# Designed miniproteins, single chains, continued (3), part 37

Each design is a single chain, and the fold is of that chain. pLDDT is the mean over its residues in the fold that is shown.

## One batch from the design tools (miniprotein)

Design m9261
Fold by ESMFold2-Fast:
Structure m9261 (fold): chain A 72 residues (1-72)
Amino acid sequence: VEKLEKEWKEILEEYRKRGWSEEALETLEKIGKLEIEAARAGKEPDQEELNELKQKLLELGAETEAAKAAAA
C-alpha cells in the first residue's frame, strides 16, 4: 500500500509538471485515492465511481491537449 501511495504521488507530480489543470490533477488524485483505499481493504475499487472519474479526466485531458495545440 505504501508503494502504491508513493507511485500515485509521483504520477500526480509528473502530470503537474506537464501543465495539467488543477481540476484534472484533483480528478487524478481522486482516482488514486480510490485505488489506494481499495488496496488497503483488499477489495476492487468502485468501478462505477472509477469510470466516472476516468471519463472526467479524459475530457479534461482533451481540453488540455487542445489548449496546448492552440498555444503552438
Scores: mean pLDDT 72

Design m9262
Fold by ESMFold2-Fast:
Structure m9262 (fold): chain A 80 residues (1-80)
Amino acid sequence: MEEKIKKFQEKLNELFKLIETGSLEEAKEAARETLRAFKEVVPEVGDILDAGAERIDAAKTNEELRQAFIDTLNEALSSL
C-alpha cells in the first residue's frame, strides 16, 4: 500500500509540473498515469476515475485539464 501511495504522489507532482510547463498532450498523458496510480490505491472508485480520464482527454487547455483532474479526484474521494 505505501509503495502505491508513493507512486501516486510522484505522478501527482509530475502532473502539476507538466500542467505549468508542458504541452497539453504531455499533461494529458501524465494525468492518465496519475489516475491509474490512484486506481491502484482505491480500486473501488475505478469507474469514476475511468470517466475522469475521458473528461481529461476532452480538455482543450492545461487549465481545463487541471480542473477536470481536480473534479475527478473530488468525486472519487467523496465516494469513499
Scores: mean pLDDT 82

Design m9263
Fold by ESMFold2-Fast:
Structure m9263 (fold): chain A 70 residues (1-70)
Amino acid sequence: DELAEAERYVRQRRYDEARALLLRLIDEGADPERIEDLLVRLSIEFADDPEVQALVAELGAALRAAFPPA
């Protein structure tokens, strides 16, 4: 599961690998709801980690740009 791998990268502080994997999944149109759920969970779990908060903000913006509201 690539989303589980991305979450593991974040836990290991491998933010570049996590960003690259999640941006690829967004670009490929893979399951936007699951990506959004992961970003929400990471934002809550790592509320005190500014690097994770920046990553979530960046990826959230990319996800919204790829899947704009109808």
Scores: mean pLDDT 82

Design m9264
Fold by ESMFold2-Fast:
Structure m9264 (fold): chain A 86 residues (1-86)
Amino acid sequence: AMSEASGGPGETVELELLTEQNVLSKSIFKLTPDGPEVINRQIDPKTGTTKITTYKFTNDGVMQLYTRTFDKNGNLTEESYEEWEV
């Protein structure tokens, strides 16, 4: 099922956004004092792995990307971090 987002971005609110109807993917939008944060969770149905990607946009114009991959048993298998100016 599709979820719709509502409300204004001026408040510290967690919003669940489903961007594609046919993917096992959910995005949570969060407004923090340091800028907006988006957490995306994807599950691979073939392997049972879960990938969590966190995007954070800072007030200084820096995008921070943190990715973690967990196997079907919940063990962390991969972790990466990168940042760049926007």
Scores: mean pLDDT 67

Design m9265
Fold by ESMFold2-Fast:
Structure m9265 (fold): chain A 55 residues (1-55)
Amino acid sequence: MKPVPLPPDTPIDDIRQRRIDSVQELTKDWSDDDKQRVIDLVNSEIDRIQQQLNS
């Protein structure tokens, strides 16, 4: 599936999946360690946003 622009009001789960998918595409040739670091950063950022919205 080709990347599509993110809508202005997208559910957090969709945002997380799209970001992880983009990272997987961009880092497919990277080492597993580097790829995992970027995925972890994305998850941390999304978790922070989700926590703030739920609080």
Scores: mean pLDDT 73

Design m9266
Fold by ESMFold2-Fast:
Structure m9266 (fold): chain A 79 residues (1-79)
Amino acid sequence: SREKELQEKAAEYEARIAEDPADAEALVGLALALKALGKDAEAEAYLRAAVEPIQAAALAAGMSEEEAQAAREAWLALV
């Protein structure tokens, strides 16, 4: 079922975050899975935790400072 698939994905992302708390992909993935499962407060906490890792990853990938800041502000507006 969709719920089981989301729970399995959430568990995979939780394992990744336990090894690397700054894993931006895992933080975002877990937040989206939790939101789809109706766990909005937990999802919002992980989305906020992802903001600095996302900005750091964007800058490392060659995004401009302005683009990275716009992405950060867009993510914060979702919470």
Scores: mean pLDDT 77

Design m9267
Fold by ESMFold2-Fast:
Structure m9267 (fold): chain A 98 residues (1-98)
Amino acid sequence: MAEVVREFLNELKDKPAEDQVLAALYLAHVEGRDRVSERELAEIVGLPLPTVRKALDKLEKRGLVQREREGDEVWYRLTGAGLFYAGQKLSELYIKKK
């Protein structure tokens, strides 16, 4: 994982699981990935899969992520609202680190 991505995610370890998952999805989007599986999200953020699923359920209910099922795999992507919200939240974290 790139140094910047690793350092950014480490700064989010004390944040709610929802913010960590949202940041991971936003970084994946910036890297040209339209969606990420729930299992890969758990690996990226370093949280247990049940914790990540709970966070994703809350984000989906807020309309910030879209859930997609393909066979036995569950995928998530940011909605337009999710992209805007994630960008704003990451900007707030960047400003606070000055």
Scores: mean pLDDT 75

Design m9268
Fold by ESMFold2-Fast:
Structure m9268 (fold): chain A 83 residues (1-83)
Amino acid sequence: EEYLKKVEEELQKAIAEHDARVAKMRAEGDALTEQVAALDPEKAPEVRAIADQRVNDEGLRLSREVREKRLEAIKKAQEEMEK
């Protein structure tokens, strides 16, 4: 079951890359929200909602990718057992 271990290693690398990306997106969203709040406080909640949605969408994308890769690994393991 060396194959499953390799898949987990690849997923750990992908997760680390995503964590860095999410951190950057969150920082950019915070900076933009702060700028908008300084110019028009009434519009800041809308910008914050958009920024939060972007981070949430990226998290969901990672979750789907991890789930898909794990399901593929399980399918391959099942095929090997079936043979």
Scores: mean pLDDT 78

Design m9269
Fold by ESMFold2-Fast:
Structure m9269 (fold): chain A 96 residues (1-96)
Amino acid sequence: MAGEEGAEAAREGNGDGGGEGAAKAATRGALGDKKGAEGARKAAEAAREAGDEVTAESAEAAAIGAERGAKGDGSGGAGGAVSGIGGAIESRLRRE
């Protein structure tokens, strides 16, 4: 359940697993967990590799926020986490 889960999902190239892993990793990074920030960044790259542009943009925003939170910038981390969650919801709605 650490950031490793997000990183491993990204390595596997699982589109669905990568999205869930990215959200968990981004949340942990936003709370100051360096491993979460690393996982979120890798998940964002995996989403881009999969060709899902909407998910990739959402994951990139979440990864940036997670990295800010991991550096101790709580406001930046919280903003990134919110953006990532919102983007994930929008991506899911667009698939319908």
Scores: mean pLDDT 58

Design m9270
Fold by ESMFold2-Fast:
Structure m9270 (fold): chain A 74 residues (1-74)
Amino acid sequence: MPSAEELLLQAEAILNDPNATDAQLAQARDLIVEGVRLRLREEGASDEEIAEAVAEARRYYAQLVERLKQLRAA
């Protein structure tokens, strides 16, 4: 089973790759969301706390990915 740490390291590798495709950047966002969910579940967080943290992480990384795409296109 992939650990939360393994998922986050895979996402970091994609985000640090200047040749990453839009599809790979979307995959990195999904890996971060899953990593956050798995980590919080391991720490005993409630389903409501996990859902809130996942929504915040998804929003933050969606904005980050859009900014990275704009910077790479400029």
Scores: mean pLDDT 78

Design m9271
Fold by ESMFold2-Fast:
Structure m9271 (fold): chain A 106 residues (1-106)
Amino acid sequence: SANTYVASPALRALLEAAGITADELEASELVFALLRWLVENGHIEVVERHVDPLENVLGASSPEGQALFDRLGLSSLRLGDVDGLIAALIAAGLLRPAADVRAALA
């Protein structure tokens, strides 16, 4: 199977607010759905625009967005940097590989 991820309770609450209810998520599905919801709700915004939208740089635009970026150790995020955001979420304890969760429960 493709690499899938399980969200912490804190990230799960945010994903459910974004309309995501699946227990295991693919990296791109998780990242783009989360970023879309954060932009649409005014928590992050495009601070640097490029011809390729995936190269757009995102920054915090609300106190809640700033708190999330602080927790992730980020000052900004490139829209297409799926691997970088997944790594930051894992380092922050917000996300785990599904394989690691299954191993811990075995």
Scores: mean pLDDT 82

Design m9272
Fold by ESMFold2-Fast:
Structure m9272 (fold): chain A 64 residues (1-64)
Amino acid sequence: SVEEQIERIRKEMDERIKEILEKFKEEMAKAKTNQEKLDITIKAFAELADVIGEAEERIIALKK
């Protein structure tokens, strides 16, 4: 059903977000300068926006 597909998309999104946050924490722990930390932060936010946007588009496509 559409509801089952939406639930799967949400679960996949949550798992991808978790992976991005784990990688972010790992990279931040290794960063030495404020510039490195800023670059890592911007990268993580861009990746999060892409994952959320992809999930939203997939859900919208299922409705129409």
Scores: mean pLDDT 87

Design m9273
Fold by ESMFold2-Fast:
Structure m9273 (fold): chain A 67 residues (1-67)
Amino acid sequence: SSALEEGKKEQEERLKELEEIAKEVGKMTDENKYLELAKKAREDLSVAGKAYGEILNAKAEAEKKLE
């Protein structure tokens, strides 16, 4: 197995998690911008890190409101 295959699997798992989190955050906040950001990250991997951070932060804030 190549290191490239491992990297691709990690990227795909990350992007799937991003979209799932973004959908859940969108439902909690009633904002579609997080889902749009996750989709942009899928088109441009250089944006993925920033999108991940912003979506994860929004999730934490939304969860605090629900608790």
Scores: mean pLDDT 76

Design m9274
Fold by ESMFold2-Fast:
Structure m9274 (fold): chain A 71 residues (1-71)
Amino acid sequence: MSLRDLLRLYLFEPERLSEEEREVLDELFAHMKANPERFISLRELSRMSVAELAEHLELPEELTRRLERIV
């Protein structure tokens, strides 16, 4: 599944995600909320790869690996 598809499900149909997929996306959005200076729009986020997102948001390696595993 693409990052864009996962984000769409998280925002509109979160009940269709697995528990692990929801936990990873919850951590991603919590990280974004804690770092508002690195905020990106949903439009920009939907066009980024996991690697680009990890660099932009300075994501922890563990969170990046988990995100790559579900995409």
Scores: mean pLDDT 78

Design m9275
Fold by ESMFold2-Fast:
Structure m9275 (fold): chain A 62 residues (1-62)
Amino acid sequence: SSSLAQQRAEQLQRQMDLGVQMVDLAVRRTVTLKDPNSTPSEIEELDAELDRLVEEERALAA
């Protein structure tokens, strides 16, 4: 049905948006890890946000 096609399109768009956000966070994490002035708390915050996005992507992809 058209509603199923719409739901599928919305799911794909959300997965794409999450992928972009995850890449951005992964880059920020890598930059922070390479910065000798970074704190462990900064890494923990980035890891927590990335984990949240990974869980959301996993739920959508399942």
Scores: mean pLDDT 81

Design m9276
Fold by ESMFold2-Fast:
Formats: C-alpha cells, structure tokens, sequence
Structure m9276 (fold): chain A 72 residues (1-72)
C-alpha cells in the first residue's frame, strides 16, 4: 500500500541521516584532536565534518517532509 511504501522510505531516510550525522561528529572530533598538532589535517577534517552534516540535514529534511505526508 501507499502508506507501507512511505513507512519503508521513512525508515531508510532515518538510517541514512543518522549515519551521516555520526560521520560528521567523528570528523569534528578528529579536527579537534589535530587542531594544535597538524593545522592542515584539522582543517581537512573540519571540511569533511561540514560535508556530512549538510548531507545529514538534507536527508533529515526529506524524512520530516515524508513523515508529515504519512500523518496527513
């Protein structure tokens, strides 16, 4: 059914944004660990963290929109 398809897609989106959010946090921690030791590595990790955060935010927005559709 349409509702079952929406639920399945919602579960997939939730898994994706959660994974991307965890990746972002991992790179944020790595950036901090390198901040005083290796500025270039710290900056590269910071950019990677921002990349994954943007993906996480994008997929969470898709999840929220789909969740609203399911409840309507």
Amino acid sequence: SEKQAIKAQGQKLASLYSGYAISSIGYQVQSKLYSEKDKKKSEEAEKESEYWKKLADQYKAQFDALSAQYQS
Scores: mean pLDDT 84

Design m9277
Fold by ESMFold2-Fast:
Structure m9277 (fold): chain A 92 residues (1-92)
Amino acid sequence: SKAPPEELVELGRRFEEALRAGDLEEALRLAEEMARLAIENEQYLLAAALYAELGRLAAQLGDEELAAAYRKKSEELLEKAKKKLAEEEAKK
C-alpha cells in the first residue's frame, strides 16, 4: 500500500458531504481521487465500488459515455479484486 488509509477516510467524509449537498460534480471529483488512491493501495474491491458509483454520478450529470467508461472500469477492477481474494484464500 502506498497512500495512507486516513486520506481515503477524509475523502470519503467530504464525498458524503458533497452528496448530501447535491453537489454531484464535487462528489464525482472526490470519488475519482478516492478511486485513484484505492488502486495505488491495491484495494481493488474498494476501487471497483468507487468506479460503479462514478458511473452512477456521471449518468446523473448526463454524461452517458463517461458513465459507460466508469462501469467498464468497475467490472475490470472487480475481476482483479476477485482474483486477489482467491489468491489470499489459497494461502489459507
Scores: mean pLDDT 84

Design m9278
Fold by ESMFold2-Fast:
Structure m9278 (fold): chain A 60 residues (1-60)
Amino acid sequence: VTPEQWRAFDLAVEELKLAVEITVLKNRLPHASPEEQAELQKRIAELEKRLDEVNAAIPR
């Protein structure tokens, strides 16, 4: 394997981790208070931004 393939693999693992965390937070959202929902939505937005950054960094 090339160094580029290992980097792509590491980024794919990070993408999966972020996607799982976002899904967990989204599943918590309907069970949270309105104040907690605001914080969860903020956290989800931050993670989605990070996911976009990871996707942009994956070599194609």
Scores: mean pLDDT 78

Design m9279
Fold by ESMFold2-Fast:
Structure m9279 (fold): chain A 119 residues (1-119)
Amino acid sequence: DLSELISLIKEVLESATKAVRYVKLAADNKSDSSLKEEFLSKAREYLDKAKKLVTDIYSKFPKLSNYIKDTLTKLVDQLGLAIEAAEKNDSDTLESKLREIELLMSRLELFKGVLERES
């Protein structure tokens, strides 16, 4: 069902957006180890939600284009690397990964828009 795919892509984007927000909050609070770990814990929670949603998409929509599947896989991989960079206080790697995440999320938003027009 096209509506189900749109809903799942929307939930991936919402989870990724929240993971990014908590990664940025962790980086902004890197001097407060307790607060940083609280934000990183939340970022990991949303990453796990995104991973589960991506697995559900692959299971329910096996004929989904490899380009979109690769975009979804890269998004969860880059989110994991952004969390790791924030854990290590690696600002340069974090900024690089956040830029790549923004690009991948933009590609998914465009794909979602196409699906919504075909509905």
Scores: mean pLDDT 91

Design m9280
Fold by ESMFold2-Fast:
Structure m9280 (fold): chain A 88 residues (1-88)
Amino acid sequence: SIDEARSLLDKAEEYLRQGDLEKALEYAEKAVDLLYSLDPDNPHVLQARSHLYLAREALKRGDLETAREHLEKALTHARNAIRELEEQ
């Protein structure tokens, strides 16, 4: 549901503020997977998925700055997807 995706996104944003990039990524991926199941062709959902992939690859390399940047972009796109779904 949109409400569940919003709750997961709020948790991802909180973990990102705490500097817990691994948990931020985990909850962001859960939120975006839910949004993808609701609207797989939404451009913001697809952009969020792309940025989450790049964040995960950066974390695997230990590149925390790049991981944080892509997480922030993914969260912004996921938030925009929620707004568009609520306007339908």
Scores: mean pLDDT 89

Design m9281
Fold by ESMFold2-Fast:
Structure m9281 (fold): chain A 87 residues (1-87)
Amino acid sequence: GLSEVEKLVEQLISLIEQSLSGLEAGVIVGMILIAFGIAKLTGDYVFGLDMMIKLAKKVLEKVTDPELKQQLNSLIEQMESLREKLL
């Protein structure tokens, strides 16, 4: 359901904070929270998930840790699956 989006957002924020430096993590987390906020305000969770997926893929380009890469890839797949179900 829609509460599943909130859990994915929390997981994404945690992975970003583990993957990036403080200031860079803060900026990306801020963008994730804005995307989720827009989704909540408008009801357009497809738009919100699309923006979060794009940001997650940009973070993935910077991740060197294999375990964090696998966790982030898994989370991206979960977000893409949920996006398709909401269409």
Scores: mean pLDDT 84

Design m9282
Fold by ESMFold2-Fast:
Structure m9282 (fold): chain A 91 residues (1-91)
Amino acid sequence: DPPKYSAEEVVVKKVVEKLGLDKIIEMAERVKKKYEEAGKLEEAKELGELIEQLKKNPSYEVLAKLLQKLQEAAQELGDEELLKELQEAIE
């Protein structure tokens, strides 16, 4: 099993390298809107807080949490295309 330090950082670096920070933020903002439209206001708020943190001071820790929330959102909202895009970026 990979050590804790490398696991999150490697995943984040791969996703940023493939998608870019601007696209990750765009995807997160779109997912936040979908959560709001679905009435999942608490999930939308949590995602919004991570987006704001990333915009002010980007860090691998905040990016890792955001990417985890995007995977959870893709499953909950049935967004198969988002789930595939995130999985491809991680690989």
Scores: mean pLDDT 76

Design m9283
Fold by ESMFold2-Fast:
Order: structure tokens, then sequence, then C-alpha cells
Structure m9283 (fold): chain A 92 residues (1-92)
């Protein structure tokens, strides 16, 4: 596992979660989602370059779940799920 990369992704998602919780308009929520997806894409590319296919797959699945969220509650749940999955990978 690219452990440092997974830790960076977790920190990024924790910041995105805070932005989502503080979002008071649909526009602010969309900005938080876009930032989350962009960060996950950067980490996914880095995982691919490192040969960590499992981490790259998990990061892609998290980004897809975030992109599919229709409201603030779904978005926060998708981010929390992503953080949990990445932490589980680090415990292995």
Amino acid sequence: MAEELARDAIRGLEKVKKLAEEASTPFELDVAKALGIMQLAVYRRAAERAGDTELARVLKEIADQIASAKNKEEFIKAVEEGIRRLRELLER
C-alpha cells in the first residue's frame, strides 16, 4: 500500500467533509463536491503510478460515490464511507 498517499487522501476528505457541513447553499455544496472529486483523482493517479492498483480502485469508487450524491446528507455519508474504507486499508 502507498500508506502516505492513503493518509493524505483521508486528510483531504476530512477537510471536504467540513466544507460540506458548513455549506449553506447548493453552490457551496457543489464546490465542496468538485474539490473532493479533484483531490481523489490526483491521489488515484499517484496510486496508479506507484503500482498500488487496490488503492487506485478504492479511490475511484469513493469519487464515484461522491459524484452520485444527490444532496448534502448523501455527500457527507459518501465522504465518511470513503474515510472509513481508506482507514481500513491502512490497518492491513
Scores: mean pLDDT 86

Design m9284
Fold by ESMFold2-Fast:
Structure m9284 (fold): chain A 70 residues (1-70)
Amino acid sequence: AIRELAEELGVAPSVVRAIIESLLRQRENRLGKRYSTAELNEWARNMSEEEREELRRIVEAARAGRAAAA
């Protein structure tokens, strides 16, 4: 799930994991909650097309921000 998304988005799996964890925190809880790899993979498997598009936008923004900072 996370590895497949990383391949699709052209980034490292750790980057996708960090973004998914951030998104899940924002959606499910306002508290600083830690998510297991199993929870993140389960959420990634159940991701809607809209959620997948949002993930792509965040990855693109992070990539663009990095390029601009370079």
Scores: mean pLDDT 69

Design m9285
Fold by ESMFold2-Fast:
Structure m9285 (fold): chain A 68 residues (1-68)
Amino acid sequence: SVDDTIAAILDQVAAEMRALKASGAMSDQELRDHALIRTAQMLDDAGITDPAQRQAALAQVQAIVDAL
């Protein structure tokens, strides 16, 4: 389902962001910007074009990064 695809994208982005945060190479704002760009690209690659689903996924990834 689309929801399962979005969940998989968010899990992957969360793992990538945890690794980048642990490296210390990026500021909190750079991590947020990177996560949003990465998530948008993965949503595009998955064919998820619905604006409401995209906005919900982007809001959720921002919350994930803010919790790191």
Scores: mean pLDDT 88

Design m9286
Fold by ESMFold2-Fast:
Formats: sequence, C-alpha cells, structure tokens
Structure m9286 (fold): chain A 77 residues (1-77)
Amino acid sequence: SDLQKKIQQLEQQKQQYDQQIQNSDKGIDLINQLREWGPSMQGFFDGMLQDLKDRRDQAQQQRDQATQQAQELRSQL
C-alpha cells in the first residue's frame, strides 16, 4: 500500500539520520580528545565542535520528525 511505502521511506530516512548523528558523535569525541592534547588550538576546535553539534541537533530533529510521521501513518493502518 501507499502508506506502507511511505513508512518504509521514513524508516530509511531515520537510518540515514541515525548514521549522521553517529558520525557527528564520533567527530565530537575525536575533537574533544584533540583538545586535551592541544589547548592552544582550543578556539579552532571549539568552532569545529559547534558545527558538529549543530549538525547533530539538526539530524536529531529530522529523525524525531520522521519517527513521529511514521508513527502517525502506522496509526492509520
């Protein structure tokens, strides 16, 4: 059915956002480790951390939206 196809697309999108969140978390962990070894570079790393956190938050929001939409479509089955 069309609803099943839409649900599958949303689940696939959720997996893509989960991957983006995971990649951002790994990047944040890496930059935090580098900050421990290079305090003189903290300003540069702070910029990278903020970018990664913003991207993570965006992906999380998109994931949550896709989850909500999939749940609403399932309630129509």
Scores: mean pLDDT 86

Design m9287
Fold by ESMFold2-Fast:
Structure m9287 (fold): chain A 73 residues (1-73)
Amino acid sequence: MTVVEEVKVLLGDELGIAVDEIDPNKSAQDLQAHSIRTNRVKAILENAGISPTKPLSELTKEEVERLKAAREA
């Protein structure tokens, strides 16, 4: 599985949207989601040290591993 595919699965699960509806060229901030789910995703990204405005396709493998750890916490 590619880094981009893993990010799409993680964010789809957290935001409650289909993986196919997640545009990897958009950032988490640009995804149109309900405020509760959006705030959860922003908190996970901030805990992982990732900017919520960074395009999903630009996330590194190391950032994705931090994202997974932040989600578990």
Scores: mean pLDDT 72

Design m9288
Fold by ESMFold2-Fast:
Structure m9288 (fold): chain A 95 residues (1-95)
Amino acid sequence: SFDAALAQVRANAEQIVAKDPSLQPAADEMLRLLEEIGKIDPKMALIAAKEAGKTLQEALQLIDQGDFQKARSLIEMMLGSIEVTLAVLKVVKRK
């Protein structure tokens, strides 16, 4: 379900922020955008949340290895992908 996938994103984001508090704004924005996608297209929101959860898991592994730069880049790329998804859905589903 979307709620379960979103809960996994939140759990992974909390672990990342605990290790790097500077990532709190990116984590908050990612969760906000996923919830907005969920209001427009629940199926696309589920896909996006699952991919975000997986990406944040990879970022956590990079942080645990000390590779904070790659982790931040991965999070920023995922956030950008979610932003593009929401923008496309706003044109297709809400206009």
Scores: mean pLDDT 85

Design m9289
Fold by ESMFold2-Fast:
Structure m9289 (fold): chain A 81 residues (1-81)
Amino acid sequence: MEARRLAGAGFGTAGASNGYIGGAPLDKMVQGAAEGGREKALEATEEDGIGAYQSGVDWAGPETKEAGLAGGEAGRRAAEE
């Protein structure tokens, strides 16, 4: 189930974004982070194919915070449009 693997990667980045940031847990911020994480998961899946999940898990593990921030920034940028 590729969709569930994508969701796992997306939830990982979203979870990191809304972990203990505590300063601005706004719905649009959380939604932006989730959207960005989902887009990155889809992008990785399309390029990496069958190995996308394992690649995503290994990549998100050490860089979960960085991925969450990047995803949130991309989602925030899209929301401003």
Scores: mean pLDDT 45

Design m9290
Fold by ESMFold2-Fast:
Structure m9290 (fold): chain A 99 residues (1-99)
Amino acid sequence: MSKAEIREKLKELREKLKEALKKSTNPITIKLLKQLIEETDKVLNDDSLSVQQLQQIYDLIKEAYELLLELEKETDVLKQVGLALRVIGLIEDIRLILK
């Protein structure tokens, strides 16, 4: 897969994150979506990233997005905490790739 193809998928995923943010009412989901969008913007503005780094970051953002959709619908507080911690871990993994 080309660098340009992965960047287009990242742009599409960014729009999905923004739409999720508009629909979210849970303060934890809102905070984590804002952080994930910020990191996605940093990735899209970084021309130095390799194809392998972009693919790895795309997979991490996609997983975090899916977990945040689960978090928004979750009614059990302990399960919400578990989902939030997993998303925080994925965001930190993205930050480590970005330095």
Scores: mean pLDDT 89

Design m9291
Fold by ESMFold2-Fast:
Structure m9291 (fold): chain A 91 residues (1-91)
Amino acid sequence: MEEEIEKLREKIGELGKKLYEAVQNGDLDTAKELVKQIVDYLKQLGLPEERAKEVETELLKYIENKDYDKAFALIARATVEALKNREEKLK
């Protein structure tokens, strides 16, 4: 169980690094695709479906507006939210 959480966190981190590279290269199409993958892993980690949709919408908005610092801050917050929700669900 702990190993699954660690692997999901590592995948989110890996995708976050790829997202950083994509935005540095101006590859917005790749960046948008990576956002969708990050949100999918956040759902697997524990983020509720409704919250995941909100996070995806805000991330895409930040990427389009080139607010990259806000995008990465949101990914970090959503990861913490997902972990807390998972802990509450597992009791």
Scores: mean pLDDT 82

Design m9292
Fold by ESMFold2-Fast:
Structure m9292 (fold): chain A 85 residues (1-85)
Amino acid sequence: DAVERVRELGERLVELGLEAARLIVAGRVEEAIARYEPEIERLLEEIKRLVEESGDPRVRAVAEETLRRTQEALAPLAEEIEAAL
């Protein structure tokens, strides 16, 4: 089920994004990038592939929801992230 797969990947993306953001806020910017960027890029590429290959509007809708949830999860840390960078 492509819809379920995109949802699972999205949950992982939010988790890694928050972990990376916490390291950035702690001043560990280079470590956060080195540790989390490759996996986040891989998750984004897999989500993109599922959206493009399935052609199912539901898969795209879940991917868009995932992007919104990631932005919402990071919003409380946005000022701290900007200050750390």
Scores: mean pLDDT 79

Design m9293
Fold by ESMFold2-Fast:
Structure m9293 (fold): chain A 90 residues (1-90)
Amino acid sequence: VEEVLKKLEELKKKAEALEAEKKAAITSEEDKKLWEEREKEAPKLREETLAHLLKTASLEELLEMVEEAEKVNPLPESLEALLEAVKHLA
């Protein structure tokens, strides 16, 4: 379990770095508005994802989700929710 938590924290750090790079590359007004909306909704998305995971996923299913997360470069908010769910169920 601790190895999985460490892996999730590393994925979250990587996802945050990718998001920071994308933000630095924004040049259009449309993209800036999309980023502002995403940053505003991020805490709500995290809380909703965590609540869903705690209601529907077993620890084994969460571990499978961690393996899939490595392949799809998920958002930092989703990784943080998954990290908290694993901590709660472990």
Scores: mean pLDDT 74

Design m9294
Fold by ESMFold2-Fast:
Structure m9294 (fold): chain A 109 residues (1-109)
Amino acid sequence: KEELIKKIQELFENIKKAIEEGRYDDVAKLFREMAREFLGKAVENEGDIAGIYGALAVGFLTLARLLEQGKKDEVLKILDRFTPDLKALPKEVVEDIYEILEKNKKYYK
């Protein structure tokens, strides 16, 4: 879990760099794909895990919308808060975050 969190943090640093470079459309597409995948996970699960995936789906959809509106500073603040919070998430959720980020690297590398 801890090594996966470090890898996710490195990928989020690449996402922040893409945002700083003005790649708002690419990163917004990443966040929309992440939201779609988490919504799928929420529907496939029950209880607390479904709630976590649903919250992630809403969160990433919100980030996409803020970025599409040019609200870069708000997006960066939310990402800075999210990366430490990864330690509190269940291992399966952390694994899914990593897999979704890896397969969508084209949007932020």
Scores: mean pLDDT 83

